Designed miniproteins, single chains. Designs and how they scored, part 32

Each design is a single chain, and the fold is of that chain. pLDDT is the mean over its residues in the fold that is shown.

## One batch from the design tools (miniprotein)

Design m1091
Fold by ESMFold2-Fast:
Structure m1091 (fold): chain A 98 residues (1-98)
Amino acid sequence: SEKELAREITLTLFLLFSTRVLLETTIRMLEAGKISVEQARAEARLAERLIEEAEERLRRLRERGAPEEELARLEELIEEARRLLEELRERIAEAERA
C-alpha cells in the first residue's frame, strides 16, 4: 500500500514536471516565432488535460491518506502549471493581435 502510494506520488510529480517543461518550452518557442499560434493552442489544450489529470490524481492521493507534505507539494506544482497555462494563453492572444 505505502509502496503503491509512493509510486503514484512519483508518477504525478513526473506528470507535473513534464507539463511545466511543455508549457515553458511552448511559451519560449511562440515568443521566438518558432511555432505557429495554432500549434501553441494545441499545446495549451494538451497542457490543460494534463493539469486536469494531475488534479484528479491529487484528489485520489488525498483520499488514500498520502502525507500532507507531499499533497502540499503537488498542489503548489499544479498552481504553478495553471499560472504557466494562463501565461501561454495570454501570449497566444498577443500573437493573434500582432
Scores: mean pLDDT 90

Design m1092
Fold by ESMFold2-Fast:
Structure m1092 (fold): chain A 97 residues (1-97)
Amino acid sequence: DIKEIRELLDRLIEDIRKHTDELKKELSDPEHQKKLEEKTDEGIKRLREEAERLIKENASTYVAKMTLLALHQDILLELDKLFDELKKEEKKKKEEE
């Protein structure tokens, strides 16, 4: 069901954006906030492209949903990893003053 796949996609994109907004609040450097936003946009693009691929290949709704949920989890982990790296850079810069 194409509608169910698209509705899941929209929910996952909203979840990613909310997660990014929370992480951005913890960053003081505007350039670090921009890097996090760029990584978020890249992840959302990957999620949209994968959803359209699954629809074109006539994947079952179950397979499509499981694939999108797995990719969503990978994107959140990539964002958390980038956030940790950026947060360490901010701390190191303060210690070198």
Scores: mean pLDDT 85

Design m1093
Fold by ESMFold2-Fast:
Structure m1093 (fold): chain A 92 residues (1-92)
Amino acid sequence: MEEDKELYNQISELGTEIEELLDKNASSEELLEKVREAAKLAEKIKDEELRAIVLDSIAKLAEKVGKEKNSEKLLELAEEIRKKAEEAAAKA
């Protein structure tokens, strides 16, 4: 779907921004907000299989960032997003 492709591109750009912010030693709060934004966009993806793949990628990124920043909030968010990815995969 063309809408899903636009969402995928926006999420990919946010993923790049998150990596750049991590490299610049941005705050855990700023990184948390960007991860939440990416997850919110991913939830709008209509294709369950693509949604599952994208949510899983965001969860892995959030876990990486959470470990590097020692942020419980980011690690909790990563776990929440992973569960959403598993739910989407089960429906695919």
Scores: mean pLDDT 84

Design m1094
Fold by ESMFold2-Fast:
Structure m1094 (fold): chain A 70 residues (1-70)
Amino acid sequence: MDEERRRLERQRRAVEEAVREGIEMIKKGTPLEEAIRRAEEMVRERLRDASDEDRQAAIDDVRRRIREAA
């Protein structure tokens, strides 16, 4: 249970950080598509040890949240 909770926490943290960075990039003049691409790369790197399903879900969440914030 502890390892699973830590994995979910890392996933949530990775998503939140990537979304924050993506939004900051947009505020600094980075195009939306480029900001999303970079945020997606950050999530892939941080969740490289996660399952394919968890990593894909996190990437999808990041893309959705950045688009909604733009």
Scores: mean pLDDT 80

Design m1095
Fold by ESMFold2-Fast:
Structure m1095 (fold): chain A 72 residues (1-72)
Amino acid sequence: SRVQQVRDVIYRIYEEVGISRKQMDEWMEKSMQGDMDATAKMQEIVNSVSEKLQKELKKLFPEQQLTLLRPK
């Protein structure tokens, strides 16, 4: 499905920048507990991969721009 294709692209890009799924889950949990350092680190990672994610997803779905990474 398209959802699985998008998910696979996201995980692949995170792995390419050295971020495991387990590490992301850990930072997300700490961020939800009010850890500001974890929140800042997650934002930095999201920002660093956002451009690459947009480029790859645009190639896969040229007719649609995904706003999930940049809510309006």
Scores: mean pLDDT 67

Design m1096
Fold by ESMFold2-Fast:
Structure m1096 (fold): chain A 85 residues (1-85)
Amino acid sequence: SAAEIQRLRAVGEANTERMRALALRNEHLPEEELLKRLRENPYDVESAAALALLKGKESGDREAEIRALQAIAAAFAREKELAAA
């Protein structure tokens, strides 16, 4: 149980770091441009992650930022499963 919890935590941390790395590619884009990109391509993970990072920075809520990035990662993982089926 303890080893399983540590494994799940490590996977979650790695996924959060991956989403942050993608967000930084579009760090300088304004919110309107990120929203436009997501309307044109709802599978744009980089724009979704950048928007989550931007909103986290504006609110100062680090935990809300992390939860948003994790939710985006989970949503795109489900989308990949559906596309592969």
Scores: mean pLDDT 72

Design m1097
Fold by ESMFold2-Fast:
Structure m1097 (fold): chain A 70 residues (1-70)
Amino acid sequence: TDLATIDSAITRVLQVLAEQLDKGASLEEMEAAVDAKLAELSKVHSPEVVETVKKFVDGVLDNVKLLLEQ
């Protein structure tokens, strides 16, 4: 697995999440945008790369949920 490829893919998903946060998007909207970006990545990357990115981003979303619930 290429770490640079994973880092680039994570960065792209995090950019989408940041854009949604800047727009005042709901958690549901943020999750939908992240899922859409992961679907795009699945067309050009291996399932293993996409799974690794998803696990990382799911952790970030869990932290965002925790902050919004406080």
Scores: mean pLDDT 80

Design m1098
Fold by ESMFold2-Fast:
Structure m1098 (fold): chain A 87 residues (1-87)
Amino acid sequence: SEELKKTLEEILKIVREGLENKVSVAELLKRLAPLLKELEELIPEEDFNRLMRHLLAMLTALDAGDLAAARAHIEQLEEIAKEILEK
């Protein structure tokens, strides 16, 4: 789905920019909220919950200043997005 690909690419772009530019967790959540609502309607609940687990862990790591943990969770988000798009 072109819509699914666009939504996933936009989410990944926002989280990568958040890491690079030290954007606040509150601002990241504001930018991500409409995309996450759209994504929830496009993919199975299991896949959505798996993405949300790593997204929330990434946001927690960013808030704590743990950039290594944040990067690891972004890598997991990228892998999960790839798996969803390859189906």
Scores: mean pLDDT 85

Design m1099
Fold by ESMFold2-Fast:
Structure m1099 (fold): chain A 79 residues (1-79)
Amino acid sequence: EGEELRRRILEEGAEWGARLFLSHGMSEEDARASGEALARDVLGERSGLFEPQTEEGKALEREWLEGLRRAEEIARRAA
């Protein structure tokens, strides 16, 4: 049900986030931790975003959030 879907989306989101942070020069360990935190923060609470130090990091966060918002809007229209 919805719980299983959310769990899978959270795991995939963490992987996606880790790849973004890696592409910007973070270590694999830090990128994975940050991606996990981002996915958990955005998908779990929706409103609690972490605050990256760099402008590039903020741009990645915004891109992720916009993607999530658009996906939710599509799902809402389909219902």
Scores: mean pLDDT 60

Design m1100
Fold by ESMFold2-Fast:
Structure m1100 (fold): chain A 58 residues (1-58)
Amino acid sequence: DEEEKLIEKFRESGEKVGRNGAATARELGRDVPDEETMAELGRKKGEENAKLFIEEKK
C-alpha cells in the first residue's frame, strides 16, 4: 500500500515534468515529441525510479 502510493506519486511527478518540459520547449521554439508521448515517457521513468527507490529503502 505504501509502495503503491509512492509509485503513483512518482508516476504523477514524471508525467507532469514530461508535459511541462514539452510545453516549455515548444514555447522556446524547439521541436519535441508530442505532449502525450512526453507524459507517457515521464510516467514510465517515474515508475522505474520509484521501484529503485523502494528497493534502496528496504
Scores: mean pLDDT 77

Design m1101
Fold by ESMFold2-Fast:
Structure m1101 (fold): chain A 99 residues (1-99)
Amino acid sequence: SNALKQKAANYLTAAYISAVAGLIAEDPEEMRRLARVAADSFEKAAKYFEQLGNTEAAKLYKEASEVFRRAAEADTPEEMRRLIEEGIKLANEASKADE
């Protein structure tokens, strides 16, 4: 469905913007907030990919969402940044599953 693809794309855009903003954030609370937004957005994107029948992309975006959720719960800014970077790597692998 074109509408489902558009919704997935919109949530991916929001997720990547939040993830990149989180990497450059200087305030730990802002970094944590942005990690939560990325987690929620990747989770929603994953659900739309599941509805589209792309189970591999859905799985990888869901794994990225879980890593961003862990980033939001991390004890230090250094741990948050490492987990945000890991989440971005997983999301990039997910984007290749549509090729």
Scores: mean pLDDT 88

Design m1102
Fold by ESMFold2-Fast:
Structure m1102 (fold): chain A 53 residues (1-53)
Amino acid sequence: MKIAVIYDASDPFDVGVAEIRAAVIRATNPEEEVLLVDKKDLGKLKGVDKIIE
């Protein structure tokens, strides 16, 4: 399954939170593909099973 964690690249706090969130998902679900995606690219996402904002 592909999971996208959405973040705002212009906000360093949001970047840090998204990185921690992605690390937790990867640690608890090692078989899943986890992507970090900038909010500006949200409308361009294809083949993603779950989106986390």
Scores: mean pLDDT 78

Design m1103
Fold by ESMFold2-Fast:
Structure m1103 (fold): chain A 76 residues (1-76)
Amino acid sequence: LNSEDVKIVVNYLRSTQFDELILAKSTFEKKPKDEVRQEVLKRLNETLENGGDVASELNELDIEDGILRIKLVTLG
């Protein structure tokens, strides 16, 4: 855990990108947005605690958002 990794995560959590991911996951999984936020926060916190690659984890979240958007348009 270092201050730069924490700053990266905090900036992501304040971004529209995070809000868009939560909306997509909430819609697809049919869960409340707050529940989905808690799940994503836990995942990011575990990455920070374990000294994992924060940039890689954020990239995986972007990929998940893209996949969810494809699934949502296919359902329409």
Scores: mean pLDDT 79

Design m1104
Fold by ESMFold2-Fast:
Structure m1104 (fold): chain A 81 residues (1-81)
Amino acid sequence: SPLVEEIKKLNEEFKEEVEKIFNSDLSPEEKLKKLEELVAEYEKKFNALAAKMSQEELEEARPSVDELLEFLREVVEKILA
């Protein structure tokens, strides 16, 4: 599905942007603030795609989204450590 492929592409783009923030010379507080802004931006993009997807496409995309959320959780924990 082209929409599932778009979700996977957005996942890759989001991970790259998260890594840029994590590897920056910003304070932990500023990194968390930028991550919050980035999450809000990408959540809008993901929701716009999800609204166009069938139930079958949503189930196909779900493991990729779950993996992305786990990745974000791990990055936040590393910033807070």
Scores: mean pLDDT 87

Design m1105
Fold by ESMFold2-Fast:
Structure m1105 (fold): chain A 92 residues (1-92)
Amino acid sequence: SMIEELVEEIKKLEEELLEKLREEGVPEEELELFRKTLEKAIELAVKAGEEALKYLKKALEAILNEDYEKALEYEKKFFEITEPLAKELAAA
């Protein structure tokens, strides 16, 4: 499944980013908050579909490359795709 493959790739990028941030001196409390936030984003993206997962992956890749302008662009695309579903889940 493309969805399962994308989730695995995103989790690998998460591990790389968390390691980089830990080496840069980010507190463990902030790393844990980031991990929990990303796990919720992955869950929402899986429900929203392949396109949401692709943008989440691109955003994490951009952050790892320190391309924060592209990261913000991909994050905006991710939120545009997932926002209708997030609103429906909040209304239930």
Scores: mean pLDDT 85

Design m1106
Fold by ESMFold2-Fast:
Structure m1106 (fold): chain A 107 residues (1-107)
Amino acid sequence: MVYFAESGEEAARIALELYKQGKKVAIVTIESSGSGTKAARLLSEAGVDYVVVPIGGKIPDDYKVVIVTARSGEEAARIAKELLEKGYDVVIASDDPAELETARAAL
């Protein structure tokens, strides 16, 4: 399943709902993502066991929910497609509406 989040706050909310279903959460992000940082903070405050993985890094086993924050909507869509094919739930997060719509159109 793929979800689109207009903020780090929305991404954390969606990921928390999936976490309550017994799924572990990973954040695949670029180093300076504001959405990624906000999502991580809110997940920490909610007591969620999450990991942060750089783009191109390997997601550890049992982590089935992935928040993706990338440099562009096209990159986010590419990463999301690969993860969806492997059976992950994917949350694409961006504070930039144009990049979020680009990701949605590219899927």
Scores: mean pLDDT 82

Design m1107
Fold by ESMFold2-Fast:
Structure m1107 (fold): chain A 61 residues (1-61)
Amino acid sequence: SMPTIIVGVGVGPTPEEAREKALQEALEKAKAAGLTPSDVRTVVRQLPDGNYLAATALYVD
């Protein structure tokens, strides 16, 4: 079966801040849906303006 995936996105001046925001959004969405994630994956990249973009995917099986 296909897993349910919940995504959070964050932007910040540091990779750490971007990751924190992305994870917070994803976890808030999971909590609102009553779901408990079984796996978490995060990708971070630097934007042309010097800020960082993070995307966190929570997997629910």
Scores: mean pLDDT 86

Design m1108
Fold by ESMFold2-Fast:
Structure m1108 (fold): chain A 87 residues (1-87)
Amino acid sequence: SKVEEIAELAKTDPEKVAKEYLEELVELLKSEDEEVRKAAMEAIKNIAEKKPELVKPYVKKIGTILSENAASIEILKIFGEVLKNLG
């Protein structure tokens, strides 16, 4: 629920969310809980849709985490949307 609230906040205040939570959101992609991983990726996507420059430095780390943690097709699709916003 907290991660879902952060994802919603990212739609209205992406700079604040990136500053306060982006590092935590990236680490949450390692969570054993699929709902937590998905909510964290949705939050990162919401930041990237408004401020792609804030997410771009983390893209390589995110890709590595997803490959090392056997990310679901659903999470990989959300990451694909993040990448689309980066050009």
Scores: mean pLDDT 86

Design m1109
Fold by ESMFold2-Fast:
Structure m1109 (fold): chain A 91 residues (1-91)
Amino acid sequence: MEKLYELEKKAIEEKLSEKEIYKKLIELFKIDKTPEEILEWLEKAKAGEEEGLEKVAEILKKMALSSGIMTEEQAKEALAKAKETIAKAKA
């Protein structure tokens, strides 16, 4: 997690934009998506669109798996809990 720590430190010190942070995260975790696509889904999520929230959660799952922070089972359970939390927040 050394590279993630350095990215977090740099983001705080240099006040990197959301787009720059997502670009570096994509490169670090080899996510098969552009920063523009991620930002589009984030804007949809901010607007309360369920599809945007689901896609953002899926990207976070891929990052967690790629970083070794959690197993596939733990990532699946975390995604399920995130979806449940989103559903409850809208109710």
Scores: mean pLDDT 63

Design m1110
Fold by ESMFold2-Fast:
Structure m1110 (fold): chain A 87 residues (1-87)
Amino acid sequence: SLLDEILAWADRSTETDPMQLAENLLLRIYLLSLRHQLSTEEFRAVAEAALAYLVERYGMSEEQRAEFERAMDNMVAAYAAERERLA
């Protein structure tokens, strides 16, 4: 699945900064979701699953988690707009 591919990529990453890894992962999810023509709802689901994985694996702080959730909400809005543009 796309989620499995994304999580495997995170596992192979050499990035040690959890916030930078999270930003890289969110961008990768965005681009792959567009390529696979996922709905905005499906994109959000993959991003939320990836966030849960990063929190568990890297022990992200409450502040880092809140920042990622804000970035995710912004990217979901951007994704919806881009999907409309590509239609």
Scores: mean pLDDT 79

Design m1111
Fold by ESMFold2-Fast:
Structure m1111 (fold): chain A 55 residues (1-55)
Amino acid sequence: PPPAYPALSRAELELIAGLIKAARPELAPQVDAILTLPPEQASAALGALLEGMLA
């Protein structure tokens, strides 16, 4: 089966979070909350957030 969310490092999560906050500043508090989670849960949550923003 296709991997839903690859394991991302903290630095990679922060990079993606920074891009989301730059594109959608209103999501900054939500993204910051996701970054407080463990990396594997943060990866899944950021993935879900990105999918939610997908047009």
Scores: mean pLDDT 74

Design m1112
Fold by ESMFold2-Fast:
Structure m1112 (fold): chain A 80 residues (1-80)
Amino acid sequence: SSRDEELQRLAERARELGIAGFDVSYERLSDDVVRVTVEAYDEEGRLIGRAVVDTPATPQAVSDAVLQLLRRLLEEIEKR
């Protein structure tokens, strides 16, 4: 799928930028809203970026939010 292809490209870019991993966390704000946080870490375990968005509490919207936050973090880290 186009999403799987985009995720693969984002993973390759993260590796090029020295990102060792991402932590994704979810906080339910209401029945209809979830806060999604993505944090990026280097090989030394240092936090190098963090992005947050509030999204509808559906599997599709949460999945799209994670992808949006990954794009944002990679852009911010690349522009250093």
Scores: mean pLDDT 84

Design m1113
Fold by ESMFold2-Fast:
Structure m1113 (fold): chain A 76 residues (1-76)
Amino acid sequence: ASLDELHPADAEEELHLRYALQHPNDAGAQFYLGSVLEREGRVDEALKHYQRAVELAEQQDLQSNAAIAARAKLAQ
């Protein structure tokens, strides 16, 4: 998704969304994109980003809060 397809709540969220879109290999960025999409009701797209966040964290052999949270979302 492009930034124009997302509706940031404020200027700080817009900066975080820009970062996330420029860093597709960052697990936290992917989780953040998923959370924004879920808030907008775009659940199917959110789940894809949550899955990507888990995959990225596992590839880095890191236990991240983003990966744990994303796994919880996928288990719903």
Scores: mean pLDDT 70

Design m1114
Fold by ESMFold2-Fast:
Structure m1114 (fold): chain A 110 residues (1-110)
Amino acid sequence: SMKELHALAREFGVSPRPVPEEVVKKFKLNERELMGLSLLLGLVVPLDVPKPEELRKQAEEIVKRFKLPEELVKYALEHAKKEVEEAYEAGLISEKTYEEVTKVLEELLS
């Protein structure tokens, strides 16, 4: 439910994002996976890029709570990497922040 999703978003400190319908169909997402992926897609927004330590903690906690399969985690983290690149290109974050956050995302992807 939207009310439950908002409560969880506040708990994890993320801004949930709608999951594209094509992604729901491709991965055959159930309600748990849909909710978890919506939260995980909210890890990085260009105007509010989290600190490296916060990002790692948020990602690991969401993945564990929703038992997200590796393919969905990889999808969300690749999306987060693009959002970080866009934030850097737009001048919203420093080169140091870009490097540190990208390193965390790459470590989580490995």
Scores: mean pLDDT 85

Design m1115
Fold by ESMFold2-Fast:
Structure m1115 (fold): chain A 88 residues (1-88)
Amino acid sequence: MLSSTELIEAEKKYKEGEISEEEFTEVVRPLAVEYLREKLGLSEEEEVPEEEVEKVIEEIKSGKISVLELEVEIGVRQLQRAVEKVTK
């Protein structure tokens, strides 16, 4: 997966028309999958529904949510899981 900085730059390039919709979809797909795993409480081994992944990608492309917002949400959820694991 690209770094958070590279993903944010890819979103900017997509909004500016510098990269194709197909290229942007491929680079943000891993982020959308990770976000949905955290949001839906799925294990690392559970398949994320493809329709939900496509919906998140569409929302990023439409500007309804940003790459930064997804990165923050993932980070918060991962931190919560790490704290829970330590406190067990």
Scores: mean pLDDT 77

Design m1116
Fold by ESMFold2-Fast:
Structure m1116 (fold): chain A 120 residues (1-120)
Amino acid sequence: MEEVRRELLERAAKEFREDFEAVIKELKEEGYIDPESEKILREAMEKAVEYMREGKAEEAGLEVIKGFDKSIKLVEEKFKEDPELAKKIVRKLVVTATALALRIIGLHIDVELELKQLEE
């Protein structure tokens, strides 16, 4: 059972990493994040993936929210003279952070449901 749990958590962590990498690529291509923001988001991704491997979905979600909060503050500073552009980028980052946090919860629920079926 412990081996199966670890395999399911590793799968969930891998799927989440792929989703987060796609998000970073999209935000970078749109010009919404600079190299400093990309670094912050990649550090948040690595911490979230580590927590997911450990079955710590709440901690994983909090690391995503922290990373995006730091990125949002950089956007607000960089675009303070263009408030409409800043607002557009911040809105995209908030929506994206929320989607990633919900994805972590969804992946965690899937792991727990699969484990429950195997314990019958």
Scores: mean pLDDT 86

Design m1117
Fold by ESMFold2-Fast:
Structure m1117 (fold): chain A 95 residues (1-95)
Amino acid sequence: SALDEEFLARVERLSEPVRTEPIELAKQGKIEEAREVLERRLEEALRGSREEIARLAQTVGDNGETLSLSLEEYLEAAERIPREAAKEGEKAIEA
């Protein structure tokens, strides 16, 4: 559904700094800073993604919209997507 696609797009956007900022710092040779930024951005993305689940639940309640995924599936995506972004950031740091 459009709500499912928007949720996934928002989680991807929240996760973008977890990948992009460590990569840019690693390119500059700032490896220690890249690791610290990755850890902070991952925590922020995980928190923000969980907040998007609460927002999605409120939208369903207010507008009578239907979701195609279960709450557990949204929680899984909210964990997996930020952690996949972190894995890409870690690859840049380890290179």
Scores: mean pLDDT 81

Design m1118
Fold by ESMFold2-Fast:
Structure m1118 (fold): chain A 63 residues (1-63)
Amino acid sequence: EDQKIIDEILEENKDLSEEVQEEIRDMVTDILSTSPLSREKKKELAKKVAEGLRWAALKQKEK
């Protein structure tokens, strides 16, 4: 049902490590399943969380 949103977010983050991709998938899936928000708000929140995790992962790449 929310699979399209999950797939889109993961596609944008496929350059990250498998561990980070799994964390993003888990968080996004939880947001979409748990939050009684509108589809638009769920997508916005999921995308913001994914962006935060992406930034954290990129910071981890900083040697």
Scores: mean pLDDT 76

Design m1119
Fold by ESMFold2-Fast:
Structure m1119 (fold): chain A 61 residues (1-61)
Amino acid sequence: GSKSPEDLEALERGERALAKLFAAKGKSVSKDEVLAALKAAQVPQQYHKKLTSAFEQLVST
């Protein structure tokens, strides 16, 4: 389905935060560090599971 502008903004903010975390830590990033980065980037809690899952897939490929 289509995403709202608010959803896209939150996802882009989260993706930028996770990209910075990956650049600093590589594949040694823990799930707790991912969640902390999303909270620091002010990403709404509803997107945390989706972004965490996407990040896990990214670091496994």
Scores: mean pLDDT 75

Design m1120
Fold by ESMFold2-Fast:
Order: C-alpha cells, then structure tokens, then sequence
Structure m1120 (fold): chain A 99 residues (1-99)
C-alpha cells in the first residue's frame, strides 16, 4: 500500500517536479478534511490503474477515469488545493494518453 503510493508520488515527481510531489504528500496528511479524503481515493484508483495498465488496459482506463473524477470532487470540496489538484489531474491525463 505505502510502496504503491510512494511509486505514484515518484511518478508525479518525475513529471511535475519535487515541489508538486511534496504538495501532494502534504495534502494527503491529516485525514479530517473532506477534500483530502477524495484525493486519497484518487491516489488509490491511480495505483490500481498502474497495476492493470499492461494486463488489462480497459480496467486501467476505468480506474484512471475514477481517479480523475475524485480529483475533481476534491477540488470542489477544497478549492485552496487547486494547484495540487491540477498537477494531479495532469498526471492522470498523461497516464490516460499512455493507454
């Protein structure tokens, strides 16, 4: 679980840089904010998408769409995180392009 989250953060770091990765990690800390809960859901679906990308591209695509939807819900519940949400959404869109 933690290893896959770290792998996703490393992918964000490679695509969007260290500062964006650090902000995503910060946003996931302290689970009492509703927007942060939806961001965690998005990261879980991104992890599932990565696991299925080679073996089941259609399932991976469905998980990436769910991750994208949860990121958008997170933005509506916590607009202060808009930059982090946009960076995360950009990463999901790049993964969708890879399928």
Amino acid sequence: VNSKVNDLINQIKQRNGQKVADRVLSTLSGANNKGRGYMLQSIIYMSLAVDNMKSNPQLSLDYLRKARDYVRIAQKNDPSQSDIVQSFLDSINRMLDDI
Scores: mean pLDDT 67

Design m1121
Fold by ESMFold2-Fast:
Structure m1121 (fold): chain A 87 residues (1-87)
Amino acid sequence: MSLKEQIKKLLEEIVKLAEEYGVEVSEETIKRAYEAIENNDADELERVLLEIYMRAAAELSPEKLAEFEKKFLPLVKEIGKLMRELE
């Protein structure tokens, strides 16, 4: 599996996590993330991931946000690591 395919799989895990917690991720947001991965644009990908987190923070209770964050942050960290390996 290529590094880009691994990053896309982690993005799919983030989208599934958001769906499990009732946090809506638009198709446009997902498209932006995929384009950022293809373009090696780590800054844009981080911006998209921050937008997903901010939406979760706005929509979830403090208890649910804490549960979401524990699952979300490791995925974000792994994506960041793999994005650096593309360079």
Scores: mean pLDDT 85

Design m1122
Fold by ESMFold2-Fast:
Structure m1122 (fold): chain A 84 residues (1-84)
Amino acid sequence: MVKVSEEERKKEIAEAEELVAEAKAALEAAVEDPSLVREAVVKYTAAAISAAGLDAMGETEVAEKLNKELKAAVDAADAALAAK
């Protein structure tokens, strides 16, 4: 596991949470505008990598929470697109 200071750990968690929120918003926008699908995929990938980084530094519970949020957002977007 990567060893970081407590302040750096808090910063990494905050950045990961922000990336997940951005990915969720991008996925919702892509449902309404298919031209945004590529942007949503890019943002989802960045959020997933960030969550993996948290797991690598020992923040497994936070990483699991963020991964569940990402999966829920993808599932919701897929269901919404199927309903169109």
Scores: mean pLDDT 80

Design m1123
Fold by ESMFold2-Fast:
Structure m1123 (fold): chain A 89 residues (1-89)
Amino acid sequence: AAAREAALAELDAVAERALTEHGVAEELVAAWVARARAVLDALETDGEAAAREVNERLLAELEPVVEAWRAAGARSTREVSAMLAALKA
């Protein structure tokens, strides 16, 4: 429970910085947050194996999404990496 709350708080902080510091489109950030929440939901419902499968699928889709994010104004690879790390929490 506490770990999920901490992960959600970190995800929200990364999303806020992407919006406010890097000018990423709200719709793109919302889509990434929704995907991260799906990983956390899988972790709570079906455990680590299911969360790993959802995360691996997300990572496979992430290259085109990252390109779209950069096209939308993202300037920091660090924020992308932080959001990817949040998806694993």
Scores: mean pLDDT 61

Design m1124
Fold by ESMFold2-Fast:
Structure m1124 (fold): chain A 78 residues (1-78)
Amino acid sequence: SMGEIVEELAKKVKDPGAAIELVATSARLLQADPNLPVEEVAERAIAETEGRMDLTESQKDRLREHATEAVERVRQVL
C-alpha cells in the first residue's frame, strides 16, 4: 500500500515529512504520465521534496539513496 511505502521510506530517511512529500509527488507525476521512467520520476520528486523541505545533507543523501526503490513501489501500487 501507499502507506507502507511512506512508513518504510520514513524509517530510512529519518524524516516522515520528506517521505510523505516524495511519495505524494511521485504518485502525482506517475498519474500525470504513467510512461515516465522510474529514474526520471525519482530525480523530479527528489528535487521537489528538497525544494519544499528543510533537509540536512545527510537526509538528502538518504533520500537520494532510497528514492528510486520508493518510486518503483509507488508505480506498482498505482
Scores: mean pLDDT 87

